# Designs tried in a protein design run: designed miniproteins, single chains, continued (2). Part 109

Each design is a single chain, and the fold is of that chain. pLDDT is the mean over its residues in the fold that is shown.

## One batch from the design tools (miniprotein)

Design m7782
Fold by ESMFold2-Fast:
Structure m7782 (fold): chain A 89 residues (1-89)
Amino acid sequence: MKEKVKEIVEKAIKELEDLGLSRQQAAGLLRYALKNIDDPEKARKLITTYAKSAGAKDPEKAAEVAVNTAQELKDYREEALKILDEIIK
């Protein structure tokens, strides 16, 4: 289970990096989406704003990736947050 959670997180980070975000920025957006998983609409709007400010190629797509990944990791939220915290260091 932990290895699968890490794989899902790393895949999402790569997708966000392909949209022009740094690894740390990608991890930060995923962390925000996971912490706000109970309000995906709010998370989507704020992530879109941050991605736009960071110069992402498609801010709306970045928000979609982050929010959808958080939803996929809903039952493993605490494990995913630990992985993201290690990346953000």
Scores: mean pLDDT 83

Design m7783
Fold by ESMFold2-Fast:
Structure m7783 (fold): chain A 66 residues (1-66)
Amino acid sequence: SLVDVLREKIAAGASVDELVETVKQYVDENPDIPDDEFGAVLQLLGEAGASVDQLLDVARHYMSVK
C-alpha cells in the first residue's frame, strides 16, 4: 500500500520533499487509492513535517487523478 511505501521511506530517512514526490508518483500509477488510505497518507506526511502548502499540493494532485 502507499502507507507502507511511505513508512519504509520514512524509516530510510527520506526528506519531506522525497515523500511528497513519492505520493504524487504512486497516485499517478494507482488512481484508485481509497479515500481512507489517502487520509492516512496525509497524516503521515504531516507527522513527517510536511507544510500545509505541501499537504494541499498532494491533495490537489490526488483529486486531479481520480
Scores: mean pLDDT 83

Design m7784
Fold by ESMFold2-Fast:
Structure m7784 (fold): chain A 86 residues (1-86)
Amino acid sequence: AEEALERELLEKGREYERSGDEDALRRWLREQARRVEEEGLATPVALGILQAVRLPELLEEHRDEPDDVKAEILRRAHEELVARMA
């Protein structure tokens, strides 16, 4: 599972380099974030995928909040994601 996810990420990165299709890459990353959460994967690659997908979503949900509140929300979310690695 871990090795497969790492290989898939590398292949999708190369596909993006060839095509420039950022929307396709973002859709794939969102699917992998859901898979990581469902399977309980706790690897550096899995953490990176969760950060790349969930932190921007969280910022969009709280876009109307003051910057101080956004910073605190991001800090807590990052700490929760890192805690999955422990």
Scores: mean pLDDT 76

Design m7785
Fold by ESMFold2-Fast:
Structure m7785 (fold): chain A 74 residues (1-74)
Amino acid sequence: SRAAELEELEARIRELLEQLRKAIENKDIQTAMELFQELSKLIRELNEIDPAKAAEYRKELYELGLELSRVIME
């Protein structure tokens, strides 16, 4: 069902967001960039199912993108 697909997609997004935060904290730029790209794809998929939830995760990803940019510029 769409509800089950939504739950699985959200669980994956949440897990990858935590991995991205840890990669940024550890200054693992390569891993952080790969996770950012994957998250962008998953949030786009989520937008087709639930645009409101996609907007929430997009905001979080944007904020983490700013953190990643700071790490890259160091």
Scores: mean pLDDT 87

Design m7786
Fold by ESMFold2-Fast:
Structure m7786 (fold): chain A 70 residues (1-70)
Amino acid sequence: SELYEFASKLSKAVQEKFPEVAPIVERAALAAIARGITDKAELARAVVEEVQRKFPEVAEEVAEIAQNLL
């Protein structure tokens, strides 16, 4: 699945810079997929929103990482 591949790449990219944030990214991505999200941009948005709630200080950089993978 391209969506699952995108989620995996996003989690790995975040882990390289912010290992403490990667579990939140992975959990948010899987939860979004479970809710029926099929669009990569919508998945990225859902992940960034969750990161902003838990780690607001890195949310902008995580958003940039996600955008670069789209």
Scores: mean pLDDT 84

Design m7787
Fold by ESMFold2-Fast:
Structure m7787 (fold): chain A 62 residues (1-62)
Amino acid sequence: TQQALDDATAISKEYAEPARKGALRGRERARHLTDPQARADVIGQGAMEGVREAKKKKEEEK
């Protein structure tokens, strides 16, 4: 339904910002890495951490 799509979009937007901030933190951590694969992995880990932190914060606020 349209409502389900709207809800899914809102959830995606909620975690997009924390993921982006996490990825930026991961990028700063990875700036000493010369291997593009290792750099991408650290950036991805940062994004995952950002999403995880946002989920925990939401759980605590409920």
Scores: mean pLDDT 72

Design m7788
Fold by ESMFold2-Fast:
Structure m7788 (fold): chain A 98 residues (1-98)
Amino acid sequence: IMKLLEELEKKIEEIIEENPENLDLAKDLISKYVTEVLQKNKEKLTDEQLELIVEYLTLKVQILVMKRFPKEVPYNEEEVKKNEELIEELKEKIKKLE
């Protein structure tokens, strides 16, 4: 699971870097990629693992969007900090399910 999570994170970062001027396109490409990868791994993941991975990736995307698209989404330092703390908690929960 952790290897899958790392692969998903890397690809999300690549999509954002390749689409620096189009947030909507970046979001659509991320959604499509994540959905395809999770669908291919559906038989290997429990519902609990799937929910935690989706929550983790959602928070990660929110942080990246605030950092990379400040003209589209106002940067909020307090929200970024809270989301980074939640990401660490979710990562530990995902590790425990392996």
Scores: mean pLDDT 78

Design m7789
Fold by ESMFold2-Fast:
Structure m7789 (fold): chain A 100 residues (1-100)
Amino acid sequence: MEEEEKKNKLAEEIEKKMVFLGRQLAHQLRTLTPEEGRALAKSVMEQLKKEGKPEFAERVGEAILEGIRAYETDPAAGEQLVLEKMREIAKEEAEKLKNE
């Protein structure tokens, strides 16, 4: 029970952090050039890979890159895409933490 509560709390924390990060990234698309956005995606991927999460790093990086691409043609669609992709990643990571 206590171990299950710890896993649930960690899952809630990662989901909240990922949703917050998604909102921050969507907001940054308004101020970043496409080149700066691609540099941000690369930096985030490299940092997460160094932390031992290569699959997670690739998913986050791809979400940012797809958001930048969509934003270049439709800003609202680009922001929404980043938010949706980050929520999807958050749910997957939270589920992994619960199941280990």
Scores: mean pLDDT 76

Design m7790
Fold by ESMFold2-Fast:
Structure m7790 (fold): chain A 142 residues (1-142)
Amino acid sequence: DLAEEVAEATRRVGRAAGLSEEEIEALAEMSAGLAETLLEGLTDPEVREAFEEGVRWGIERGLPGLVAVELGLFKAAKVLVEKSSNVGDYIKDLAALYDRLEAESDPRRIADLILDYLLKHSGPVEQELWRRVEAAWRAAHA
């Protein structure tokens, strides 16, 4: 179950960061819920498979659950661009970012690139979430 894998990845990073049990479970539930919502929205089997592969690739490299989910979304965007010449600029931008991430070998740099993108391209409520995830990631690897 991808959602359970994402939740467990979130718990591992949160514990390493010294977060409270309450904060860890809240982030784990949020990251699992995001993964489930995205899987339900992805109707194309190849796009869905790319999403799952990207998420698991991130988890395997020790990325926070929410960051791994976003990496999966970027990989899914790449498959969408390859399958269709008529996708919006936003999807093309995510696909281009994935190509850059795929060329990066350092998991810490991968996480920093994803978090930098999300902080620049999110609304105020989402920016607060991503700042919290960034703080936890940095604390886990200090």
Scores: mean pLDDT 81

Design m7791
Fold by ESMFold2-Fast:
Order: structure tokens, then sequence, then C-alpha cells
Structure m7791 (fold): chain A 90 residues (1-90)
């Protein structure tokens, strides 16, 4: 359906935005965070990237439900929020 196609295209665009934001946050953390804080950011960033890549694959395969996509977006956003909190405390 048109709604499914639009949702898929929107979701893939949003995942690319999350990827770019993640790269920017990692670069900021590298400059401002302690080595211990940066290690935590790297771990969270790796988890977020793995979720982005897995969701991207499932969407491209047409196997991701709308509910699964929204739940994974929430998980990715929570990881990004944790990274921002670490940077803010740096």
Amino acid sequence: SDEEKEFKEYTLELLEEYRKKLEELVEIAKKVSSPEQYAKVEKLAQEALEKIEELEKKIKEGKASKEEVLEKFKEIQELLDKIVEIIDKS
C-alpha cells in the first residue's frame, strides 16, 4: 500500500539521520569526554549502530512490522539520549 511504502521510506530516512547524529556525538565525545566516559559512549554507539543496521535490513526485506519499527526507534533514541547525558556531564 502507499501508506506502507511511505512509512518504509520515512523510516529509512530517519535511520540515516540517526546514523549521522550518532557519528557527530561520537566525535564530540572524543574531544570533550574523559577516556572512561568515551569508552561508555563507544559501547552505546556500537549498540545503537547495530540496532540501526538490523532494522534497516529487516525493512529492506519487508519483514519489519510497524510496531517493531516503532519499538526499535524507541530503543535507538534511548541509546542516543544516554550518549548525550554522558557528553553533558563531560
Scores: mean pLDDT 86

Design m7792
Fold by ESMFold2-Fast:
Structure m7792 (fold): chain A 79 residues (1-79)
Amino acid sequence: SAVDKMKEILNSGTGLETDKKLVDIYKENPSDEVKKLLLENVHLTPGPGIDGSRVDYILSQIESVDPEFAEEFRKKNVR
């Protein structure tokens, strides 16, 4: 399942490349269970430069599927 793939990715690493892989699974499988795993496991730091670019990239990918969920994610997971 998509959830099992996300759990395997989380066991294999952390950081931006892991976050990108999780968002790719979400884009292919935008279920409530997958959304929940993104909210629980992907946390981003706002800021200039690299941190801001990471935030912008991840948010743009989520927004391409569901703009309402992208706004929820921004409010809960970008601090």
Scores: mean pLDDT 81

Design m7793
Fold by ESMFold2-Fast:
Structure m7793 (fold): chain A 110 residues (1-110)
Amino acid sequence: SLFDKLIEKYKEKMLKAKTPEELRDVLVNGYLALELMDATDEQIAKFLEAVLEIAKERGLSDETIKNIEKALEIVKDPNATRLERRQALEDLIETVYNDAKKKFEEEKKK
């Protein structure tokens, strides 16, 4: 489907990101693209599952992995409010960015 192709494309872009800012921007733009296309909660959950997979492949921290898993659970929860979903996504973006920033700086020094 178009959504599956979009998610796969952003997954590739996240894997190829060379800076923490690029990784953050790809994640934000991927989510915004899904929202603009009126993505279902299931489709947003598939996107977050791709984010989780990339975070593991890039070796982000266990704390970041748990925060992504928490956001995924909130997005999948039919009782979650719009505010709770927005907060979970903002927290996810913040934790991914901060962890990527630390990891990318460490990689450049070796």
Scores: mean pLDDT 81

Design m7794
Fold by ESMFold2-Fast:
Structure m7794 (fold): chain A 94 residues (1-94)
Amino acid sequence: MSDLQSSYDSYLQSARTNQQNGDTYVQQSYNSTDDDQRQRLTDLAMGYYGSAVSNYRRAASLSSPDDSRRYLSQGQRLLDQGRSHRQNVSNWIN
């Protein structure tokens, strides 16, 4: 009983923490003056967003249909945000 609730809470906390870390690295990539550093920070951000998406999907699997839809939507939003940022970085380097 407590283990399932603990897993759910852990997945949501991990998703939010990884999303915040991803956002931090995106911000750092915008402030970078070195293209190699910008690319490395972008790759780190994408890794954190991927982890956030994975944890939102796990939380969704343990959620009500309404909460599941919200978490899956949040994951999709992060994928769209990540793809947009990666495209922007690629355009800056070219």
Scores: mean pLDDT 80

Design m7795
Fold by ESMFold2-Fast:
Structure m7795 (fold): chain A 64 residues (1-64)
Amino acid sequence: AALEAAEARGQAKMDALTGKVPLAEASRILGVSQAQVRKMREILFDESLPPEEKGLRIDELIAE
């Protein structure tokens, strides 16, 4: 119920980050600008960054 709704929202955010939805829709889902969505996607697909660093940088962009 409540946990399942939270998991669905998490999946929607991951779909927004991974490019499964258009940039404008991803911007609405994540609550950030389209430019910030582009930066988040660049961070996510940067193989030189460890997963911990990627998460920290993405969270910083979302929190603003």
Scores: mean pLDDT 72

Design m7796
Fold by ESMFold2-Fast:
Structure m7796 (fold): chain A 107 residues (1-107)
Amino acid sequence: EEFEKRLKEAEEKGDLKAIADAYFELGVQYLREKKFDEAIENFQKAIEIYEKLGDKEGLARAYMLLGVVYFYRGEFDKAKEYFEKAVELDPDGPAAVTARIFLKLLD
């Protein structure tokens, strides 16, 4: 509800970065609620916009959290793929630190 309001405000402003951030935050909300399909959908929407913007940090964070969603679903091969993408995009960033921890668990 709060995040849906932020998304609407971002759309009204035409701010692509704010729209991507709002989708990302909706994905985080759904992940906390264990609504994995909805989390995936919103992270994928954020990824599409971050990719268009060239926002490597946003893209790496979204891939890392997609990895976390697939890990919780027991889809470890997909989780590993997304964690590897997060590390590749921003190897020195905070998303890569978290992704490497999960990658060690999947070895």
Scores: mean pLDDT 85

Design m7797
Fold by ESMFold2-Fast:
Parts: sequence; structure tokens; C-alpha cells
Structure m7797 (fold): chain A 73 residues (1-73)
Amino acid sequence: SMEDIAKARIENVRKLAEQVKDPKARQEVLDLLEKAEEALKNKDFDAVERYFLKAVAALSKALGGKALDLSTD
């Protein structure tokens, strides 16, 4: 389901956030993932995607500017 896919994507990004050594940058990613999870509880899948993409961008910057390819066709 879309909910299961969203949950798995959030979990994967959360695990990657554990690799972020800067506690402020790590917390920024986690805060954005928490907003994505709240949107998921409200079944607002547009908001889930918006916050998830922001979390991935913050994570990519924190990991030295490596872009995480989220091309989901």
C-alpha cells in the first residue's frame, strides 16, 4: 500500500540520519521525518511527500552534499 511504502521510506531515511555526526543537522532531518509521519497519520500523502523530500535534502547536505536519488517512476 502507499502507507506501507511511505513508512518504509521514512524508516530508511531515519536509519541514514544515524550516520550524521553533526547533532544539529541530524535533528533537522529527524524533525522533518516526524512531520512526515504526522502527515501520514492524517492520510495527507501530499504533505508526506513534501516533508520527506525536505528530510532527504537535509540528509544529503549533512552527508557532504551527496544527492540521494529519489527518482520514483
Scores: mean pLDDT 79

Design m7798
Fold by ESMFold2-Fast:
Structure m7798 (fold): chain A 61 residues (1-61)
Amino acid sequence: MSPLERAEAELRRGIAQLKAANTPLEDLLAAVDLAVARLAQEYNLTPEQVARLRALARELV
């Protein structure tokens, strides 16, 4: 898997877990913002890849 594909997989899994736990929307949005920032740093994502990851996050919440 590419770094972006791994980051997307982690984001999807994290959001699914938070939704399954009935996390309040405000806490979910805050956790997602932190997760995107963490994944961007961890996987050394380009600005274009970070934008794609943020777009995915918006669709998943």
Scores: mean pLDDT 84

Design m7799
Fold by ESMFold2-Fast:
Structure m7799 (fold): chain A 97 residues (1-97)
Amino acid sequence: MEIREKIEKAEEAYKAGNYQEASDILQELIDKYTKLENGKYVFKEDLTPEEKRALARGLMLAAELLSDIGDPNSPEVKLLREAAKEIARELGDEELL
């Protein structure tokens, strides 16, 4: 699955301190699969539960990255975390919370 493979690459880049590479991968995925409407991230297309779970991991990683290199109290960080938690609740996956 393309989403999961890219998330794994972003996680490896983040752990290696390659924040720009991690940011570029995550931004591409977020822009491709989500859009911001009325202050909430919504899906651009129908995703499988497995793709949604991988995307939730990506949104959480993007929030962590922005917290580390930017302002952890920014609206964007809060929106990314809320989107990830909402997906986790929809899927019944409390481990993502």
Scores: mean pLDDT 77

Design m7800
Fold by ESMFold2-Fast:
Structure m7800 (fold): chain A 85 residues (1-85)
Amino acid sequence: SSVEVDPEALELQKKLIETQKATEEEVKKMKELLERGKTFVETAVAMAVAYGDLELARELVEKYADEERREILLKEIEEVEKMLK
């Protein structure tokens, strides 16, 4: 018998793929900021976002980022999270 595909599962996968594309663009943006001579905190946050671990990304920002970078990085994480919702 052929593998039966659930239409609801297909719709969910499509949304996840679209979310993953946006995450890739966010990672690219974070890499551009890193190339401008930013700290290792931005690199670690970008990696966490790339792997979809938004909780880790927030923890890294909260613990290690300064006030200015914290605001910028938290907004980037919030934008990615809103796309996952």
Scores: mean pLDDT 64

Design m7801
Fold by ESMFold2-Fast:
Structure m7801 (fold): chain A 79 residues (1-79)
Amino acid sequence: GSEPYSMDLLQNDARALVQALKDKDFEATTRILLKFKRNKVPKDDLLEQLEVFVKELWPQSEHEKKLADAKTLLQAFVP
């Protein structure tokens, strides 16, 4: 079915995930990933928002590497 998960909520949670990854907050990272899984957020939509917040929260020199790390994490999150 269609998920009642708003774009604003997705943006806030994606930003929180990138921040938690930066802070090495394993508990917050796990909680946010489980929230995305529970709401069946499409991986492509999530990746687009993660790209925005990786660019905002990480230095430009780290952008490509941190996005690749996020993709690997999402693949591990959903088998």
Scores: mean pLDDT 75

Design m7802
Fold by ESMFold2-Fast:
Structure m7802 (fold): chain A 104 residues (1-104)
Amino acid sequence: MLSDVEIIKKSLDKLEKDIIERFPSLKELAEEAKKKVIEIVEEAEKTLDEESREKFFLLVNLFLISLSAEVLVGERQKDEELVKEALERFVKEVEELLEEFLKE
């Protein structure tokens, strides 16, 4: 059975490829965002209890769906800045989510 982390890694791999193909200038940002989010979700898998982990990964998947929609809009509009802002917001949201779960 694929772990929650493996499912997220596959989603991030696809999204990274899609972004780089349309906006090559965002390659380094997309690679760094993927790396950082993977580190955060691996930390969550190790540190959170079962109930908190299930909720955390549900919310991260919802953030990924939102990001994928924003990337699609940015690609259609040829708006590199929209995609850049969406990536930066996604990373921040995932970081803040783990911080909130670790405080409770």
Scores: mean pLDDT 85

Design m7803
Fold by ESMFold2-Fast:
Structure m7803 (fold): chain A 94 residues (1-94)
Amino acid sequence: SSEKEKEQQQALTQLDMAVGLGKSIVEEAKAKNAPQEVIDELEKLREELERLLKEYEEKVKAGTATREEIDQLLREASELVARAHRLHRELLAS
């Protein structure tokens, strides 16, 4: 149980950091006066990250979080962060 709890806490921390990073990217895009379309897309990615964090928290509370589900949620979060970074880099290159 304690090993599973540590893995769950680490995953929760990683998802929380991903949400924080998404928020930072949105704020930087706004500070750079990015096109509204780009800001809207970045905000949607941030909202998806927040949804994944909430979904994970609920699964942990319910005791239904499997290792496979945790791995999948972290993979989805990584993909969303990668998409946000790509859009941000394209913005900075413009």
Scores: mean pLDDT 80

Design m7804
Fold by ESMFold2-Fast:
Structure m7804 (fold): chain A 78 residues (1-78)
Amino acid sequence: MEKIRETVEKESKKYGLSEEERDVLLEVALQRNADEDSIRGLAAATARATKGLKLNEEEQKDLDKFAERVRNGEDFGV
């Protein structure tokens, strides 16, 4: 539980997510018991959708990994 909260806070700060966006990300991450890779992908996707951020190669890879897991019917790290 605390590890999920810390990862969400860290990635939310990295992408400059709002408090509301962070709270939604935290709720989803806790509900799905998301791993660190899934949380990074979710944070990157949220930033892309809400802030139009240009992702670097590492951030794009994290997003692509998350997208593949979603496409395969995986719940964010389970």
Scores: mean pLDDT 69

Design m7805
Fold by ESMFold2-Fast:
Structure m7805 (fold): chain A 57 residues (1-57)
Amino acid sequence: SAVLRAAAHDLGISEATLRRIVREERTPAALARALERASGVKLSPAQAANLRRALEE
């Protein structure tokens, strides 16, 4: 999706890496931490939850 491509580009990670992390991390807090580790970009749990929702639609 266009959202997946844009988010992966903004975070500086591959689309495959972003999709895997979103699939594996169940809670917003865990998702935010995993995305920060992979990308170096700090996200709040709310931002991580919003990203997951956008990717699932």
Scores: mean pLDDT 83

Design m7806
Fold by ESMFold2-Fast:
Structure m7806 (fold): chain A 97 residues (1-97)
Amino acid sequence: MPAPVPEYTKEEALKYAEEFEKRGYLKAAEALRKGAENDPTKGVEEAMKIVFEEELERLVKEGKITEEERELILRALLERDPEARERLAALAEEREA
């Protein structure tokens, strides 16, 4: 049984913002600092989404994944979209064939 996830405090959210900034995720850090003033838990969730979006865009720019794969990964991981997960699995099988 999963333990209940505790809510993030403003201090915890700001600490995560500093960590994101140190790792070069400047947009995520800025969004989290703004979010931490209103809803720190939601701010952390939104900042994590921005971090994933920035990393995936970097992979597209480096030619390691396509724009379609980036969109499918975002929907599968952040939105838990089962259709996106199934499409990603199909694309992976096509590459291995």
Scores: mean pLDDT 72

Design m7807
Fold by ESMFold2-Fast:
Structure m7807 (fold): chain A 64 residues (1-64)
Amino acid sequence: NNNTFNNFNNRFNTVRNGMNNVHTEVGYRGYMTPGMTTRMTTMRGTMNGTMNRMRNVNPNYRPV
């Protein structure tokens, strides 16, 4: 049960790190590739999905 909230936090950290990696790659390349845009879109989708799931999880980290 307590692992559910930790899993959400880990997912948020993974998304943040992924976005930071894309930002760094854009910085040294000077442009964004289609692959980078796709990764950003996927990360945004994952974050939105995770946030919606978290809203349905009770504050005690119990699965619904």
Scores: mean pLDDT 62

Design m7808
Fold by ESMFold2-Fast:
Structure m7808 (fold): chain A 83 residues (1-83)
Amino acid sequence: MLTREQLESLLPGIVERIKRELGLSEEQARALATATIEGYSVSYVEGVRNGIKKGKELGLSVQQSVRATNIVLEEIARAELES
């Protein structure tokens, strides 16, 4: 299980991936990724819920919110499998 510090260390790479693949601003990408990580520290389901909720609060479509949240969770899963 990744520590909080390890999860936070993924944030810069996640932000750059969201910007590259979805064209979101750095502020939007960081806010959504942070919310997803904070939720994930409680459970996978809370990670999904927090990410989509933050995306909607940022004015993103449901589809963009889901895609961005999936990028965050995929990067977390990759780091956990490689640890």
Scores: mean pLDDT 85

Design m7809
Fold by ESMFold2-Fast:
Structure m7809 (fold): chain A 69 residues (1-69)
Amino acid sequence: MSKEEIEKKIKELKETIKELEAAVEKARETAATNPAQAEAARAAIAGFEARIEELKKRIKELEEELKKL
């Protein structure tokens, strides 16, 4: 991939992480304020956090590719 393509992908992944982090915060509020939804909200948080970690790993891989160029 070109340097420009890698930089664009990194930017898109960082934006996706921000959206997922916002979803985690909303789910944390739900878990704290709504006992009936707390279990589902905690499961959603775990899923979002796992996805964030995958995206962070992908960003690191792309940043290493940029250093190689």
Scores: mean pLDDT 84

Design m7810
Fold by ESMFold2-Fast:
Structure m7810 (fold): chain A 97 residues (1-97)
Amino acid sequence: MKEEKIKKIKELIEELLKLDEKKGAQGASAAVLLAIIENSKQGDEKEKEELIERIEKYIKEVLEPELQKLTEELRELLKEVMSKEIQDYIREKELKA
């Protein structure tokens, strides 16, 4: 039902992690994104949107400009389908790092 969106989010996260690894000191960016996702799941919709905009600003200002498109897609998808499955997937990638 929301499987296509979850798959897309997982692909965007993998792409972000790959690009993050090229920058040197990479685990910090992944850890920050995971922490923001953890916080956003516990807030109301307004606070969740505020946190997603914070993620977008961080990536836009700190990471490569080429990530802007990925950030926009990820932001919209996370608003709709942030779930335990996505969080478990991110944790799995974090542990492998």
Scores: mean pLDDT 56

Design m7811
Fold by ESMFold2-Fast:
Structure m7811 (fold): chain A 95 residues (1-95)
Amino acid sequence: MEKERRAEELLEEARRNEELGREYEKLGEEYWKKDKEKAADYFARAMGHYDRAAENYLELGKLSDEEKYNKKAQELLEKRRELGKKLAEALYAIG
C-alpha cells in the first residue's frame, strides 16, 4: 500500500508537470513569430516542467519495474531537447 500510494502521488505530479510543460510549449509557439523574448521564457518554463515530469516517470519506473514509465521519461527528455534548440534559436534572434 505505501509503495502504491507513492507511485500514485508520483504519477499525479508527473501528469501535472507534463500538462504545464505542454501549456508553456504552446505559449512559446504562439509567441515564436511575435516576441522571441517571451517565446524563450515560455520554452524555458516548458523545459523545466518536462524535466520534473521525466524525473517523476523515472522514479515510477524504478518503483513499478514497468518499462512504460522509462519510455515516457525518454519521450519527455527528447521533447525537452527539441525545445532547447528552439530556446537557443530564440535567444540568438534576440542578440
Scores: mean pLDDT 85

Design m7812
Fold by ESMFold2-Fast:
Structure m7812 (fold): chain A 86 residues (1-86)
Amino acid sequence: DLEKKLEEERKKRAEKGRELREKILEIMDEMADAAISGKWTKDFEEEKRNKLISIANEELEELKKNNAEPRDLEAIENFLKDIKNF
């Protein structure tokens, strides 16, 4: 049943999205802690920004492989643009 397969894939994608958001929050917490503790350096900022970009690119590639709707792809692409504007 194609319809059931599509719903199953949507649920798996939602769960992966939740995991990715948790990873992003962990990185943001590390960045906040570094800022408060005075451990923020250009290299640290670049490392964390690159990790966020990597996570977003992994999500984008998975959406492309699963033939996701253009709106889903656009959302991740906009997120990548926002990160690059740091």
Scores: mean pLDDT 74

Design m7813
Fold by ESMFold2-Fast:
Order: C-alpha cells, then sequence, then structure tokens
Structure m7813 (fold): chain A 76 residues (1-76)
C-alpha cells in the first residue's frame, strides 16, 4: 500500500532577511508543486515517491520570522 511521508523544515530569520528567504523558499515550493501537477514519480533508493503536497507558511516571532516548509510525498 502507498505510504505517506511528511517532512517539515523550520527556519527562523531576522525580519530584514525574511522577504529574501520567503521568496527563495516559495520558488522551491513552486518547483515541487509543478512536479505534483505533472504527476512525476522520483526514484528514491528502492522506492518510487510522488510529491502530493508542498506548503510554505511564515509567522512573526518577536523580531524574527519563522518560515515553515512542509513537503508530503507518497511512497510505494
Amino acid sequence: APETLTNTYTFEVPKEKAEEFIKKAQEEIDELRALKEAGEELQVGENLARVTDAELSAEEVGDKVKITVTVTVEVR
């Protein structure tokens, strides 16, 4: 049966750098979403993985911005 794996990456960056980091993270998310749209399967070791979701969120925490990137893949 297909297994769903979720990886979450969190970064805290100064507010003055947040726009630059969010832009770069959004570009990566857009690439992952394009792979999802195309229905591409990636060979990862002995398994096939398909990107099923890619999300970016940003939250202000004091004088920093917490950027969270979540990528979900289906492995079979």
Scores: mean pLDDT 79

Design m7814
Fold by ESMFold2-Fast:
Structure m7814 (fold): chain A 84 residues (1-84)
Amino acid sequence: APSVRDALREALRAAGASEEQIARALEILEEALREIGRITGEDLSVDNTDEEVVAAIRAASEEARKKALEVLGRAQREIAALVA
């Protein structure tokens, strides 16, 4: 399975994003995954697969899951705004 970095890079390139926009989107996602890692107690980065990130969130407490999903949603909105 592709890493989150590779999956996001492919998706954004397919959408016509510039390399600079892709680099910024990866920085946003990397910071979000680092924060989610702190919330869940897992060491998460953009080098993890989507399956690994989902597993970490799913394994977390209910409160930690809610917080992690808030962080992820914020990052997704920031990336969407960046490439709009």
Scores: mean pLDDT 86

Design m7815
Fold by ESMFold2-Fast:
Structure m7815 (fold): chain A 72 residues (1-72)
Amino acid sequence: VKVNDDNSKLTQQNIDQARQYYNQGNYDMATNLLATSLKNSLDNRDFGSAINVVKAAREMGISLDELFAAIK
């Protein structure tokens, strides 16, 4: 169930922060932040935000397997 657009805004902020970590060479922090955002979006059934996290991960070369392993 979609809750509201607040999760979408938080997810975008987390994606932007993950891109900053990635650009600094901190790939572990970027992956963890994206994984947390993906889990929160899936738990809230916000599939639009989940797709945006997946797209950002692909742009950074982070695999879906790495994201799902970090979610646990």
Scores: mean pLDDT 78

